# Ledger of designs, part 74: designed miniproteins, single chains

Each design is a single chain, and the fold is of that chain. pLDDT is the mean over its residues in the fold that is shown.

## One batch from the design tools (miniprotein)

Design m2551
Fold by ESMFold2-Fast:
Structure m2551 (fold): chain A 113 residues (1-113)
Amino acid sequence: IDDIVKLLEKNKDKLSPVVKAIIGYSILAAYYRELGEFEKADELIQKAKDARENPESVDPEEADKLFDEGIKYLPKLLPYEFVLAFNLADIYGRGVPELEALLKELSKTFKPV
């Protein structure tokens, strides 16, 4: 988990606002699901989808805040919720080559394939 946090922080300056928002929303959605707040999690998933469909509507400063908040909560996730956060980012980031490349790099850090 710490290595994944460091990898995301190192790549932050290379990520578009859309990618930062999708990552942030995906991690926060997994966290709220862990707390049993399913409606809040679903709302965050919808916001990730909206960011992908309307990239020009994503505010860079809000995207940075979402990314930083997501990274802060990432170590608090249980192992299965971590996998869920990764899968949500993959699903709602499909068609964004930058995010697909990052997720592929992340998959190599915790399991050789």
Scores: mean pLDDT 71

Design m2552
Fold by ESMFold2-Fast:
Structure m2552 (fold): chain A 76 residues (1-76)
Amino acid sequence: MMTVEEAAELIKEIYELVLQKKYEEALEKFLSLPGKEVLDQLDDSIKFLLETSKRVLLSKLKGEKKKELEERWKTL
């Protein structure tokens, strides 16, 4: 089970990948995020990075990859 600290670090990595326009790598990391029980314990600043990364990825991804992100987000 991923810890809150590990989840926060992963979200920072996702955000950095988004800034580098590495959207497919960012999606892979996003899909590896833990469930709601861990994510609900994150600081608001990290939650902001996660929400921002999700928004950018939804705008940049198309077709099946966009749908995969939308489906995963519904479970978080």
Scores: mean pLDDT 83

Design m2553
Fold by ESMFold2-Fast:
Structure m2553 (fold): chain A 66 residues (1-66)
Amino acid sequence: MDLVERLRRAAERAVAENPGIKRAWAEEIDGTIKAFIEVAPDADVYEASETFARALREEGVPSSIG
């Protein structure tokens, strides 16, 4: 419903599913939603990004990993 709620749920899901993700969040930059992740040392950044991207798609959020 609320975009902010969907973003938070996606972030919580991503962190729970991938132990390589320390934090996930999103920001509105120039009218576009940008998604960000903080990864653990030696974590696979591509896997972490894919996990968050999938969670965002499941919540119906149009965004880019940046």
Scores: mean pLDDT 75

Design m2554
Fold by ESMFold2-Fast:
Structure m2554 (fold): chain A 86 residues (1-86)
Amino acid sequence: MLSAEELRELAEAAVKQLEQLTARFLELARRHGVDRALVDAFVAQADRVIDLLRNLDPENEAHLAELEKALRELEELFRRMAEEIA
């Protein structure tokens, strides 16, 4: 079981990684002419995940469920964008 401090450190690391991946992926999407609506949806979902991670309350089961759902939705958007880039 992770401590609250370890969970916060992992969340901060995940935020930094997501920000870097989002910036890099957005650059590739622009070069390959990916649909702007899909790009906007991906950015909005990434921002939502970042917000949820930064406000993460490990005691709140509903908060964890919201984060899991948001991550799943982000993964689907990422897959769709990656297919258009490839």
Scores: mean pLDDT 78

Design m2555
Fold by ESMFold2-Fast:
Order: C-alpha cells, then structure tokens, then sequence
Structure m2555 (fold): chain A 94 residues (1-94)
C-alpha cells in the first residue's frame, strides 16, 4: 500500500523541528510561507549566523532540504543531500 506524505505533514515536521531548535514562531511561519529557495536560504543563513552548535546547524540544513523538496526544487535538494553525504563520509573515513 502506498503511503502518501502530504505537504502539510512535511510542513508540520519542519515546524516541530524548528521549535525543537528554539526558533521563534514568527521565523518558522516566515520559513514555511517562503515560495522560493532563495528566501529559504536567506532565513537559514540568518539562523546559522546566530547558531554556534554544530548539531543544530546540521538540523537547520536538513530542514532547508525538506522544504526545498516541498517546493519541487529537486536539483537543489539533490545538491544539499550530496553535500551532507560527502560530509558524513568524510567524518567516518577521517
């Protein structure tokens, strides 16, 4: 049986993730309402400048990837996934 994941379910996951990271509700709503990847990247860059925790920075990049997929920007989503995979392989290989 096919499990259909709706855009709403993905947005709810993003909202919960951002709340877990301590991001304010106004910024979360701004991120969710963004219609272009450029707007999303600007919001994430602002948050990354304020975030010193490496694990939280990784979570923000993953949230950007999820929202990029909702917008249908597959090329950018693949680029972000490839960068994350390369980073994980580099950490494991040393």
Amino acid sequence: MEVKVTDKQLEDLIREGMKYLGIDEETIERFLKAKTLEELEKIVEELLKKTEDEEKREALENILLLKAKILGDEERAKELEEKERERVERELAE
Scores: mean pLDDT 70

Design m2556
Fold by ESMFold2-Fast:
Structure m2556 (fold): chain A 70 residues (1-70)
Amino acid sequence: SMAAFQAEVDALRQEILDLARTEAGTREADARIRALVAELRKLLSTHLSEEEIEAILQELEDEGVRLLTE
């Protein structure tokens, strides 16, 4: 359901934000943030357009999360 999807998205976003606020810049935290962002992107791609996904990722960057890309 959309409600279950939204709850999963909110949980991943919150985990990313909490980790970025506490431990960003360590190798372990950076690796975990990268993995969580990848899981979030994968989850979002099941229901949302590329434009909608980029809007959500931009919101995370606006809150201080650096999107770690290879």
Scores: mean pLDDT 76

Design m2557
Fold by ESMFold2-Fast:
Parts: structure tokens; sequence; C-alpha cells
Structure m2557 (fold): chain A 68 residues (1-68)
């Protein structure tokens, strides 16, 4: 099984490092990372990958949006 990780607000290099760690920890055969414009799109794409493709979907986000 393969990991598809959708990222926003972080660099591709950071997303690849996090996806690799998640795939290795989960015993997955490999990973791919995809840049998306928003957290909403990342969530939609991750859910689609799990439901329609039978893959593990993950979201990588900077997490700084929403603190006043």
Amino acid sequence: MKLKAYYTGVSKEEAEKLAKLAAETGGLEGFEVFEVPSLEEALKKALEAQKNEGLVGAVIYDGLLGSN
C-alpha cells in the first residue's frame, strides 16, 4: 500500500520528509506528495485517495492559520 500526502503552507522538501516518516512508521511501500492551494483541498484529496483508490491519504499543513 502507498501513501499519498497532500500539502499546503509548507515546502515540498518538508512535506517529503514528513511523508517519508509517516510511510516508514506505517510500514507502507512508498509515498507521493502533492501541493494543494488550501487545507480544504488537502482534506478532499486525502479522503478521495482513501475512498476511491484504496490508498492511505494524509494531509500536511503548516498549522499557523487560525490563531489570533
Scores: mean pLDDT 75

Design m2558
Fold by ESMFold2-Fast:
Structure m2558 (fold): chain A 85 residues (1-85)
Amino acid sequence: MTAEDLTPEQLLAGWEELARLLEELSKMKPEEVDKEEQARFAERARVMAEALNARIGEELRAFDDEHDGSLTREEVLARIRELIR
């Protein structure tokens, strides 16, 4: 499956899973960490970030349309934070 096929909820869940796995990896001793596995984690994080950026764009467009283009910068940033978190 391409990252573009993921819903915002699936994207957020996948991002949180990757963040958790990276945290676990950071607690391991250097001898226990495979460099190839680290590279795979980095690649998955990159793909997720790209998909999230694409979805943020769609959600912001829909959000702006609902508010007739009258959104403040603070409201836009709050929405982005919700989509990332």
Scores: mean pLDDT 60

Design m2559
Fold by ESMFold2-Fast:
Structure m2559 (fold): chain A 75 residues (1-75)
Amino acid sequence: GVPVPDLTGKSLEEARTLAHAFLQRLGDLAQTLSPERRAAVQALLLEAARELQGAKTVEELAEVLRRLAREVEAL
């Protein structure tokens, strides 16, 4: 799978950059999956992208990424 970035000690701007890079890598991985799994991952990515827009702290960003990674791994 795609490793979750460590946001410890990062600024909010750096954390957002790492978070968006993580979503992009998951999106690229989704293209290699079956159509059913791809659709499920894409739905999770859309929800995570919305949550990242509302996140105001590094801790909130980290929680969105940890949950996304768990949900993708469970597919």
Scores: mean pLDDT 85

Design m2560
Fold by ESMFold2-Fast:
Structure m2560 (fold): chain A 61 residues (1-61)
Amino acid sequence: FEKEIKELIDKLIEAIKNKDVDEVNKIVAELIDLMEEKGLDSEEQRKLLDKVAEEIEKKLK
């Protein structure tokens, strides 16, 4: 799970750097689907998305 999340974060950062809105939307959908498949509740999903946002912000600085 953690490895899969890291791979999606790396792809998402690449898509953001390339300003590829379609790819960003696709990766975000894949991340949400992965969280649902693993049975994360709404609170767990929110916390994970917050961590993903922090990781993206650090890499874009």
Scores: mean pLDDT 77

Design m2561
Fold by ESMFold2-Fast:
Structure m2561 (fold): chain A 91 residues (1-91)
Amino acid sequence: MEEELEKIGEETKKLIEESIKISNEIIDISEEKKDLKGILYGIGSKLRAIGLEFDLDLAMKKKDLEKAKKIKREVERLVRELKKKLEEMKK
């Protein structure tokens, strides 16, 4: 159970890093296009990722496997949403 929690924590942190990277790419493209809504979306997504990282750290500290799994699912959803948005913006 502790080994499973550690693996979820590591995988989720990598997904959070990916979500921050994609959010920054969205901000950069939106700035180039002078798209204020895109800039605000990217900033909001980056803040969401930071909040999820904080929640993950608390779940890991409390050894709450169920909470860590829930956070991982939310981060996976965020990464999918961001990848779709980035792909649409590159067209």
Scores: mean pLDDT 87

Design m2562
Fold by ESMFold2-Fast:
Structure m2562 (fold): chain A 68 residues (1-68)
Amino acid sequence: SMYEELAKKYAEEAQKLTDEAAAVRRTSSPDDAEAAVRALSFRRSEVGKKLTESVLKIFKKKKEEEEK
């Protein structure tokens, strides 16, 4: 379903951000890594918000179809 495809896409995006945070922690000084991880955490939060909004749009379309 479109929902499953969307959920998989956002799960992959979230995993990518987690992997980037881990890579930064390995290659950067602790202070630089902390700042970069904070920025990646903010981006991950935005991805979660976009997923929620997309799911709500799909749900609303389905409800409109049921009301017809």
Scores: mean pLDDT 68

Design m2563
Fold by ESMFold2-Fast:
Structure m2563 (fold): chain A 78 residues (1-78)
Amino acid sequence: SAEELLERTREIVRKAKEELDKAKSVDEVLEILRKTQEQMDKIMDEAVKNNDYDTLEEITRMMEELGRYAAEKIKELE
């Protein structure tokens, strides 16, 4: 369901942010993003399969926000 996909996305993003907060190097940030993207690819595939483009848009927005969060973390580690 859309609700389940959004709940799973929120949990993945929450955990990714916790790991990003602990990251000590740019390489660690990139590895966290790689693992997070791998998990999100599965969720986004489910949204596409369901033709739920509204849910896909919300997931994409959350991933863009996570990307900005990671970019700020990288800037702090420079």
Scores: mean pLDDT 87

Design m2564
Fold by ESMFold2-Fast:
Structure m2564 (fold): chain A 84 residues (1-84)
Amino acid sequence: MTVKYELELEFEVEDPEKAAKEFVELARRSVEEARRETGLEASLEVLSESYTEESAEVVLRVTYTDENGETHEVTATVKFKKKK
């Protein structure tokens, strides 16, 4: 069985492109650490990245298998807006 989730997040930041890139790197590290700590299978896929001077949008997919053998798929759309 596969359980699917969709999340939408918005943040206001000084530099949207920098924040988006740092977020992707943090997400990758977090998935690797979770895999190390739990021993469960987990993966991160960057589906899209878009940048403008005023905003950035990143779409990530995280797939992991829990201890019961069920697969979970989380698609997160994260938008960063430049502070005025």
Scores: mean pLDDT 80

Design m2565
Fold by ESMFold2-Fast:
Structure m2565 (fold): chain A 63 residues (1-63)
Amino acid sequence: IEIPSKAELEELAKKLGVSPSTVRTLVTALSEGKSINEIARLLGVSPLEALELASRISKALKE
């Protein structure tokens, strides 16, 4: 229920400059309460990059 539609994921991906699959993984992991380190591992990115992506997505979803 908290996972955005495919269209919303594609819009967020375009706005953030990442793939729709990256946004889906990020949103799902955040909704499950996963740590930034776990999100970084899932995406294959650094913890710092995962933190920045998580912050941007969380802000976009709250607006």
Scores: mean pLDDT 75

Design m2566
Fold by ESMFold2-Fast:
Structure m2566 (fold): chain A 80 residues (1-80)
Amino acid sequence: MKPELAEEDIRALREALEKLREEVEKETDEKKLLTLYIAAALLAAAADWIAEQTGSEEARRVAEEARELAREALEKAEEL
């Protein structure tokens, strides 16, 4: 990847993570939380792949934070 495009991709991943985090914090519907769990897990996989291709520490941080967000969404969905 061109360095400029890699930075834009990493920025897009961070922006997607922050939007998902906001949705997880606001959401109280179990089915929607399960959808957010899947979305966060997919974001983590994409960020891990970009981190492997680029060596970006930011992409790796996004992947780690997305995995934690996925766990948070799943645990919140199980809350009764």
Scores: mean pLDDT 80

Design m2567
Fold by ESMFold2-Fast:
Structure m2567 (fold): chain A 84 residues (1-84)
Amino acid sequence: MPISLAKMDLEYSKQALEEIKKNADKDPEGAIKELERMIEGLQRLIDELKRDYPDDPEAQEIIAEFETLLGEARKMLDELKKKL
C-alpha cells in the first residue's frame, strides 16, 4: 500500500468510526457488525504497513494513528456487547 493511500484510509476510517458512534445507541447490533469488520480491516492494514515500511518515520506515524483507532474500535465493541 502506498503511504498516501494509507493516509486516505486513515481519514475514512476515522469518519466511519464517528458514524458508528452516532448510530450505536439506535442500532447497537448493526454497530457491532460494522466495528468487527473495521477491526479486521485495520489489523490487516497495520500488519501490512509494519511489514512493508518498518523503518519509515511517516509510516510509523500512520501506524500509530491506526493502532489508536483500532484500540478505540475494540473498546467501543466491548462496551456495546456488554449493553446487549
Scores: mean pLDDT 83

Design m2568
Fold by ESMFold2-Fast:
Structure m2568 (fold): chain A 100 residues (1-100)
Amino acid sequence: MDLPQEFLDLGDALDRLDYIATVLSNLGVISKEAGELANQAIIEGNKFLSALDSGDIEEARRHIEKMEELARKTEPIDPETAETIRELIEEGREALRLVE
């Protein structure tokens, strides 16, 4: 019995963003500021998953909103990192639809 694809896609988006924050930032491929914003988005994404697991839909939505703010802040600094944050937001919204 497999997990819904939306939850797997959410995990993949988090892993991709973690690679950006930890590997690409440390190698200087992206700016330190973009790496810090990516790390904040990972923290919010993990809080979203915890809220979703506990059935706290309102809390989950708050973490989506915080990730949207982080994506907006990241866009003028590193558009590719902002796109990855937006992918995480989209997968989060799809996962949220499964529990509503």
Scores: mean pLDDT 80

Design m2569
Fold by ESMFold2-Fast:
Structure m2569 (fold): chain A 86 residues (1-86)
Amino acid sequence: SAAEKRGLFARKFQELVAEMRKVLSREDVEKVAIALAQAFDEWLDNPDLPKDELIAQLTARLREVLPDKPEVIERAVAAFQEVLDA
């Protein structure tokens, strides 16, 4: 259900933010948080969107805001994919 996916997203989001705070500035953490929240909202508004398309869009947005941090992008995308696969 949407409620279960929101709960999982909230949990994964908090875990990811805690890890990212160790290696990113507050400003960069906020950029990742906004991109993830936008991707999640887009999925909830358009449940028929393919997962691969959602992942590709999120990855592109993250590369734009954090072009020099591919490991962070990979971790954020992986966390989002876990939510979509639940």
Scores: mean pLDDT 82

Design m2570
Fold by ESMFold2-Fast:
Structure m2570 (fold): chain A 62 residues (1-62)
Amino acid sequence: SLEELKKKAVEAYEEAAKLSKYPDWKLHALTLGELAKKAKTEEEAQQLLESAKRGIEAIKAA
């Protein structure tokens, strides 16, 4: 559902923010999390979720 995808995307961006070493990366992740709360379609929410997951993996690889 849209609400489930939005929730997962927000949680993923919050995790990315917590894992982020630099303040600008943290703020960017939080901003995208706020955008995820406003997603109007499942496709938009899923794209935001996938982007967050890629970001988390990149942070962990660094």
Scores: mean pLDDT 82

Design m2571
Fold by ESMFold2-Fast:
Structure m2571 (fold): chain A 77 residues (1-77)
Amino acid sequence: AEAAIAEAERYARLAEATGSEELYLEAARAVAEALLALGASRETVAAYLRQLAEGAAAAGRERLAAGLRALADEVAA
């Protein structure tokens, strides 16, 4: 589980280096899955993803922010 979080962070860094919002979303999904596997509540994981979406929106990355909000809604369902 912690190794999965480390891999997700690696994807996030690669996404920033390449500018790929798709890789960033995959990294966020992997982190969400790892947190759920570690016993985090769906509410906590959804809140984390919403926090990332606000950061993306503040950076002007509206498509990434929308994707992160959709992922948060999926986790909270």
Scores: mean pLDDT 74

Design m2572
Fold by ESMFold2-Fast:
Structure m2572 (fold): chain A 65 residues (1-65)
Amino acid sequence: MVEELREAAEENRELAEKYKEKDKRKYASYYTAASINEAGAWFEENKEEFSEKAKKELEKRLEEE
């Protein structure tokens, strides 16, 4: 799972770079997808060590908006 998320992030980053100067909309879309996948991979990898605290901290960060 984590490896798949990282691979997906890398593929989306490559697609973003391909469209960086050609299509800003596609660039933003793929780059956002890559960032989400990277964050997801990091969370999945680390949540096993601090599952409850990690979830609570993420919820607090969302409440800040």
Scores: mean pLDDT 73

Design m2573
Fold by ESMFold2-Fast:
Structure m2573 (fold): chain A 94 residues (1-94)
Amino acid sequence: AEEYLKKGRDYFYQGKFDEAIVYYEKALEIYRKEKGETSPEVAEVYFNLGWVYYQKGDYEKALEYFKKAAELNPFSPYSQLAAAMIKEIEEKLK
């Protein structure tokens, strides 16, 4: 899972958003099985997926993933970051 999360981030920083999504989804599947659905690792992957879709301009998908990150682990730093991103996207959709 960690290796896939790292590859997803590497592709994201290269602007290869579709490849980043593929590797983030692979990391998500493994973290769900190993760490559980409400783990900080799962929340981190959902936050990263939200950020990729935000950068692609797919604001509806970005909102779905950021809301998922915020819902799953309210004590994670990703919950506060996701809440801030939700607010920014809602302002853009006005």
Scores: mean pLDDT 79

Design m2574
Fold by ESMFold2-Fast:
Structure m2574 (fold): chain A 72 residues (1-72)
Amino acid sequence: SEEAEKLLEEYRRVSDEIVRATQQKAAAIENGEDVSELEARIRELAARYQKLADELKKLGLTPPPVVIELKP
């Protein structure tokens, strides 16, 4: 359905944003930089991600997992 397609597209966008923000946080930690704004953004993105996952489940869909790779 159009509704399911829109939710999946949004879910993918939020997933990509979480990956980017998490990678930025890892780099900031390595450089000894303040991560408080990045942590707040990651929390907001995680909450939205969970809400979208719940909405997909209500439509009978299994949300795809998020894979995050951090450089040491």
Scores: mean pLDDT 78

Design m2575
Fold by ESMFold2-Fast:
Structure m2575 (fold): chain A 84 residues (1-84)
Amino acid sequence: MRTYNFQQAWALISQIAADYSVAALRAAFPNSPVAQAIPASATTLDNATFRRIFQLLDQVSPNPNGLVDEASLVGLLAGLRTLA
């Protein structure tokens, strides 16, 4: 299973993140720990907001030392795309 550090994950997500409202993400997935990690004041999925999400994904990944698995990252990307 491929894993990504924060810089690698951000490089993939930042290509699509500029146009997504993090408020819409929270509204679509209100019971998701990922959505709950996003502060209410965030308007877009910026680097600082994604760092909070990445820390949560790292905690539930099989490699909780700064790496997240590809399946978790793909799941987040799929969720962001359905909100566009």
Scores: mean pLDDT 64

Design m2576
Fold by ESMFold2-Fast:
Structure m2576 (fold): chain A 82 residues (1-82)
Amino acid sequence: MKEKLEKEIEEGVELVDISANIVSAQNLLAKKDLTKEQAQQSAKLAQQGIARLTPLAKRGDERAKRAVDLLQQALAKLQQII
């Protein structure tokens, strides 16, 4: 019963992080002109986002799975520049 209240609070915090990561990944995928240094910085941030959201995606959170998929696509694009 206490676990249900903790879950509702945790879900609220996670929603903000997931939404922010989706927007960031979409912005990275839309950018066409990146320097090697900018690509390295963005790749590091994408890797951090993937690491943070992968456990949630494995638990069946569909938004977290989408965020991870978008971040992986962004990372693959950035790795072509690096």
Scores: mean pLDDT 70

Design m2577
Fold by ESMFold2-Fast:
Structure m2577 (fold): chain A 56 residues (1-56)
Amino acid sequence: MKEKILENIRKTYKEMGYPDDYIEKVIKIFNELWPQGIKKMVEALKKLREEYEKKK
């Protein structure tokens, strides 16, 4: 499951036009927060995306 989630993340962010640097940050969040639960990872990803969009 984890591998599929990471693949889906890479694919979706790439399709959205996010750079590899941003995608790597997303993957790191998943890798670090995976032991703490999916909900926490989703919240972190949402925050990361909002912060990225705001700083554009």
Scores: mean pLDDT 72

Design m2578
Fold by ESMFold2-Fast:
Structure m2578 (fold): chain A 89 residues (1-89)
Amino acid sequence: STSVETARLPAGQVVTHTSSFEGASVNTMVKVTIQRIRDGEVVAEETIDLPGGFIVKEDRESGKQTVEVTIAARAEAGEEVRFTIESLP
């Protein structure tokens, strides 16, 4: 399963992104790709493999599982950040 989210950031902002997707659990490895985009071009890309227990949260009341990724962005006017989140086998 894959989730993709793009956010446009003001200068100096830290962004917290929350996404929900299938296959994520505390025992699953999750691949997160973070791209910074300026003028429609990818200017930086970072890929991180994380144990699901670090970024998968479960709401005890609803049973919903969410993935939360927080990034510190060096943003310029018009800069966008794209997150791609994928569960690994």
Scores: mean pLDDT 65

Design m2579
Fold by ESMFold2-Fast:
Structure m2579 (fold): chain A 59 residues (1-59)
Amino acid sequence: SKEKIEKAIRLAKELWENPEALGDANPLRNMDKRDFFIEFLKTFKGISEEEAKEIVDKL
C-alpha cells in the first residue's frame, strides 16, 4: 500500500514535469497542479479521492 502510493506520487511528479508524455488530447493537461495530482492518484487502485486530497495537500 505505502510503496504503491509512493510510486504513484513519483509518477505523478514526472508526468507533471513532462506533460508531453501524456499526449495533447489528455484532459489531465488542462488541470491545475492540485487537480492534476488528485485525479491522477485516483486512477490507482486503492487510492480514494479523500486519500488523494490528503496526499496532495502534504506535497
Scores: mean pLDDT 73

Design m2580
Fold by ESMFold2-Fast:
Structure m2580 (fold): chain A 88 residues (1-88)
Amino acid sequence: MKIKEAAELLAEALALAKRTDPSAQEAIAEVAKGLGYALLSYEEGKKYLEEAIKEAERAAELLEKIPKLQEAAELVREAAELLREALE
């Protein structure tokens, strides 16, 4: 369940970032990568969970450097925490 919630938050953050600042290509790509690994961990098993956490944390760091994307950064940080809780 936590992996699904994290994926939903990452999808929301991705949509928000694209809508708010489509020029933030590196940050947007990293959120998309984190979402991809979160979905893989949900569908294929927890072996992708560590990669999902790593990419989500990197995405949050990139978003946090952009003032107008702070809401997207908060969603990604919440997703990363849920993914860490899913890891045990």
Scores: mean pLDDT 84

Design m2581
Fold by ESMFold2-Fast:
Structure m2581 (fold): chain A 74 residues (1-74)
Amino acid sequence: DFSEEGIRRLYEELAKALGLPVPENLTFEELQRRVDELSQRLALRAKAEELGIKVDPDASIEELRRKIQEALAK
């Protein structure tokens, strides 16, 4: 389906922009999951920086969410 192929190409371009490796035989579901995970980490990190929160580069998604929630509750 052309719409499905178009969405896959969009995720491949997002993966390239994010520096994610995209193997040729990667399933669309796995590609989407990887892009979503990294996009979530980058969005949370950007939000933390916007709020002036110090974030360790190795911080988990849970750690980032917790720190952002704490900052927003203040």
Scores: mean pLDDT 73

Design m2582
Fold by ESMFold2-Fast:
Structure m2582 (fold): chain A 68 residues (1-68)
Amino acid sequence: SLDELLAQLRETVRQVMALRDDPEARDAAYAQFQALWDQLVAEATRQGVLDEAQARATAVLDEVLRES
Protein backbone atom coordinates (compact mmCIF):
# COMPACT_ATOMS: atom_id res chain seq x y z
CA SER A 1 0.00 0.00 0.00
CA LEU A 2 0.96 3.67 -0.28
CA ASP A 3 1.25 3.93 3.52
CA GLU A 4 3.64 0.95 3.61
CA LEU A 5 5.81 2.51 0.87
CA LEU A 6 5.92 5.80 2.80
CA ALA A 7 6.93 3.95 6.00
CA GLN A 8 9.72 2.14 4.10
CA LEU A 9 10.83 5.46 2.56
CA ARG A 10 11.06 7.06 6.04
CA GLU A 11 13.23 4.21 7.35
CA THR A 12 15.49 4.24 4.25
CA VAL A 13 16.03 8.03 4.51
CA ARG A 14 17.00 7.58 8.19
CA GLN A 15 19.50 4.89 7.13
CA VAL A 16 21.03 7.18 4.46
CA MET A 17 21.44 9.97 7.04
CA ALA A 18 22.90 7.58 9.65
CA LEU A 19 25.50 6.21 7.16
CA ARG A 20 27.10 9.57 6.26
CA ASP A 21 30.55 8.29 7.37
CA ASP A 22 30.32 5.06 5.29
CA PRO A 23 30.06 5.99 1.58
CA GLU A 24 29.59 2.39 0.30
CA ALA A 25 26.78 1.57 2.77
CA ARG A 26 25.25 5.02 2.14
CA ASP A 27 25.27 4.45 -1.64
CA ALA A 28 23.47 1.10 -1.16
CA ALA A 29 20.85 2.74 1.10
CA TYR A 30 20.45 5.58 -1.41
CA ALA A 31 19.85 3.07 -4.24
CA GLN A 32 17.09 1.48 -2.11
CA PHE A 33 15.64 4.97 -1.49
CA GLN A 34 15.52 5.63 -5.25
CA ALA A 35 13.79 2.27 -5.89
CA LEU A 36 11.20 2.98 -3.17
CA TRP A 37 10.61 6.49 -4.53
CA ASP A 38 9.98 5.05 -8.02
CA GLN A 39 7.55 2.48 -6.53
CA LEU A 40 5.75 5.23 -4.57
CA VAL A 41 5.36 7.42 -7.69
CA ALA A 42 4.11 4.46 -9.79
CA GLU A 43 1.57 3.37 -7.12
CA ALA A 44 0.38 6.95 -6.45
CA THR A 45 -0.06 7.54 -10.20
CA ARG A 46 -2.17 4.35 -10.51
CA GLN A 47 -4.37 5.52 -7.59
CA GLY A 48 -4.65 9.09 -8.99
CA VAL A 49 -3.12 10.63 -5.82
CA LEU A 50 0.35 11.60 -7.05
CA ASP A 51 0.19 15.18 -5.66
CA GLU A 52 -0.91 13.90 -2.21
CA ALA A 53 1.75 11.17 -2.18
CA GLN A 54 4.52 13.63 -3.20
CA ALA A 55 3.41 16.05 -0.43
CA ARG A 56 3.47 13.20 2.13
CA ALA A 57 6.87 11.96 0.89
CA THR A 58 8.29 15.52 1.09
CA ALA A 59 6.97 15.80 4.68
CA VAL A 60 8.77 12.52 5.52
CA LEU A 61 12.04 13.87 4.05
CA ASP A 62 11.67 17.17 5.94
CA GLU A 63 10.96 15.33 9.23
CA VAL A 64 14.01 13.04 8.92
CA LEU A 65 16.28 15.96 7.93
CA ARG A 66 15.12 17.89 11.03
CA GLU A 67 16.07 14.84 13.15
CA SER A 68 19.63 15.15 11.80
Scores: mean pLDDT 79

Design m2583
Fold by ESMFold2-Fast:
Structure m2583 (fold): chain A 83 residues (1-83)
Amino acid sequence: MSLEEIIEAAIARYAPPELHEAVRATLLDPRALLAALSKLPPAEQVRYRKVLDELSKDKPSPEAIAELVRLIAAALEAQRAAR
């Protein structure tokens, strides 16, 4: 299974339909990703650092990718609700 396939499966499972494009775009842009995640509580930021460490390995785990998608979706949903 490719990284792209794992990402798409995680987005479909964990992100609201209206946020699928925003989550996908954020995952593909490291600067947007960091900006979105900077809005998370410190505990969630620690979790994100663990996910990044896992993704830097030769074989990223599907669980780490799913966790990253959940964190991004939560951050984007919070930003949308604040508008």
Scores: mean pLDDT 72

Design m2584
Fold by ESMFold2-Fast:
Structure m2584 (fold): chain A 84 residues (1-84)
Amino acid sequence: SAALIAAIREAEARTIARIESLDLPEEVKETAVALVRALADYAIALLEETDDLEEIAARLQAKIDEAKASEAAAAMEKASAALK
C-alpha cells in the first residue's frame, strides 16, 4: 500500500495547487487546504486498518459529507453575524 499512500499524497498536492489557483479569499483557501490535508491523513490512517478500497472510499465520502455540512453551518453563522 506504499503505492496507494504515494497516490493519496500526489492527489493531495494536486488538489491544494488547484485550490490555491482559484480566485477565492485567502481564509477560504486556507480552510479548504486544511480540509484536504485532514482528509489525506485520514485516508492514510484507514489504509493502516484495512486494504478494502471500497470501505476506504465509503468512509472518506462520509468524512467529506460531514466536513461539508460543518463548514456550511459555520459559513452561514458567520454570514448571519456579519449582516447583524
Scores: mean pLDDT 74

Design m2585
Fold by ESMFold2-Fast:
Parts: structure tokens; C-alpha cells; sequence
Structure m2585 (fold): chain A 64 residues (1-64)
């Protein structure tokens, strides 16, 4: 059964990636997608998707 978990936090692109790599190791998950974009308010946003089997974990970092 597919489970999606989303976590948002304040952090740079580097901090988001480091957090994702740490979680990948802790959960036995793989980083399957990385995106960086500007939101409509001009904030830099980074998104990393982790997958373990059918489960997805999404990290979204908003740069202050």
C-alpha cells in the first residue's frame, strides 16, 4: 500500500539535501527525485523525494 509523507522546513538547498541524505540512510530509502525552483513569492525552494518500496517521503526546504 502506497504511503506519502511530506515534511516542510526552513533551510537552504544544501541543508535540505543533507537532511534527505541522512533520512535515506536512516530509513533505508533512496533519493529518487531532486528539484529546485523559485516559488511565486520569490523564495528558493528545494524538494527531495525519498522512496522505500511503495512508500514516498518528501522533504521541502524553503530558503529564508
Amino acid sequence: MRRVRIETFDGSVEETRERAEKLARQLGAEIVREDEFMDKDGRRVSSVVLQRGDDLYVLVGYEV
Scores: mean pLDDT 79

Design m2586
Fold by ESMFold2-Fast:
Structure m2586 (fold): chain A 119 residues (1-119)
Amino acid sequence: MAEEEERRKKFEERLKKKREEILENLRWLLDLLGASEEEKEKALALTEKAIEYLEEAERLEFEGGDPRKVVELYEKALENAAEGVLAVYAAVNLVVTRKVKLKEDPLAVAQERAAAALA
């Protein structure tokens, strides 16, 4: 009983630390890319949703739940994570393009390559 409680506590602490680290790193990256507050909120919301699905999957796996449901949760997490990343690149590129005389932007190239890889 006590050993199982300690194992669950350690598992939950690991999930919390992982969540915090991912969100902090994303916020730092968004600040570096010059994203607006609205763009940051959208990207962070999609990433938090992705993390929620990942945490549900990991908890279900820890409890010995249905492997099929675990896979579905991981797939949902990946979809939300990919959408969040692409939304950030699209938003930053649009803001920069509106203010820059030159049409060519290195962020646009990165976004096109990411979109091509996803397709």
Scores: mean pLDDT 69

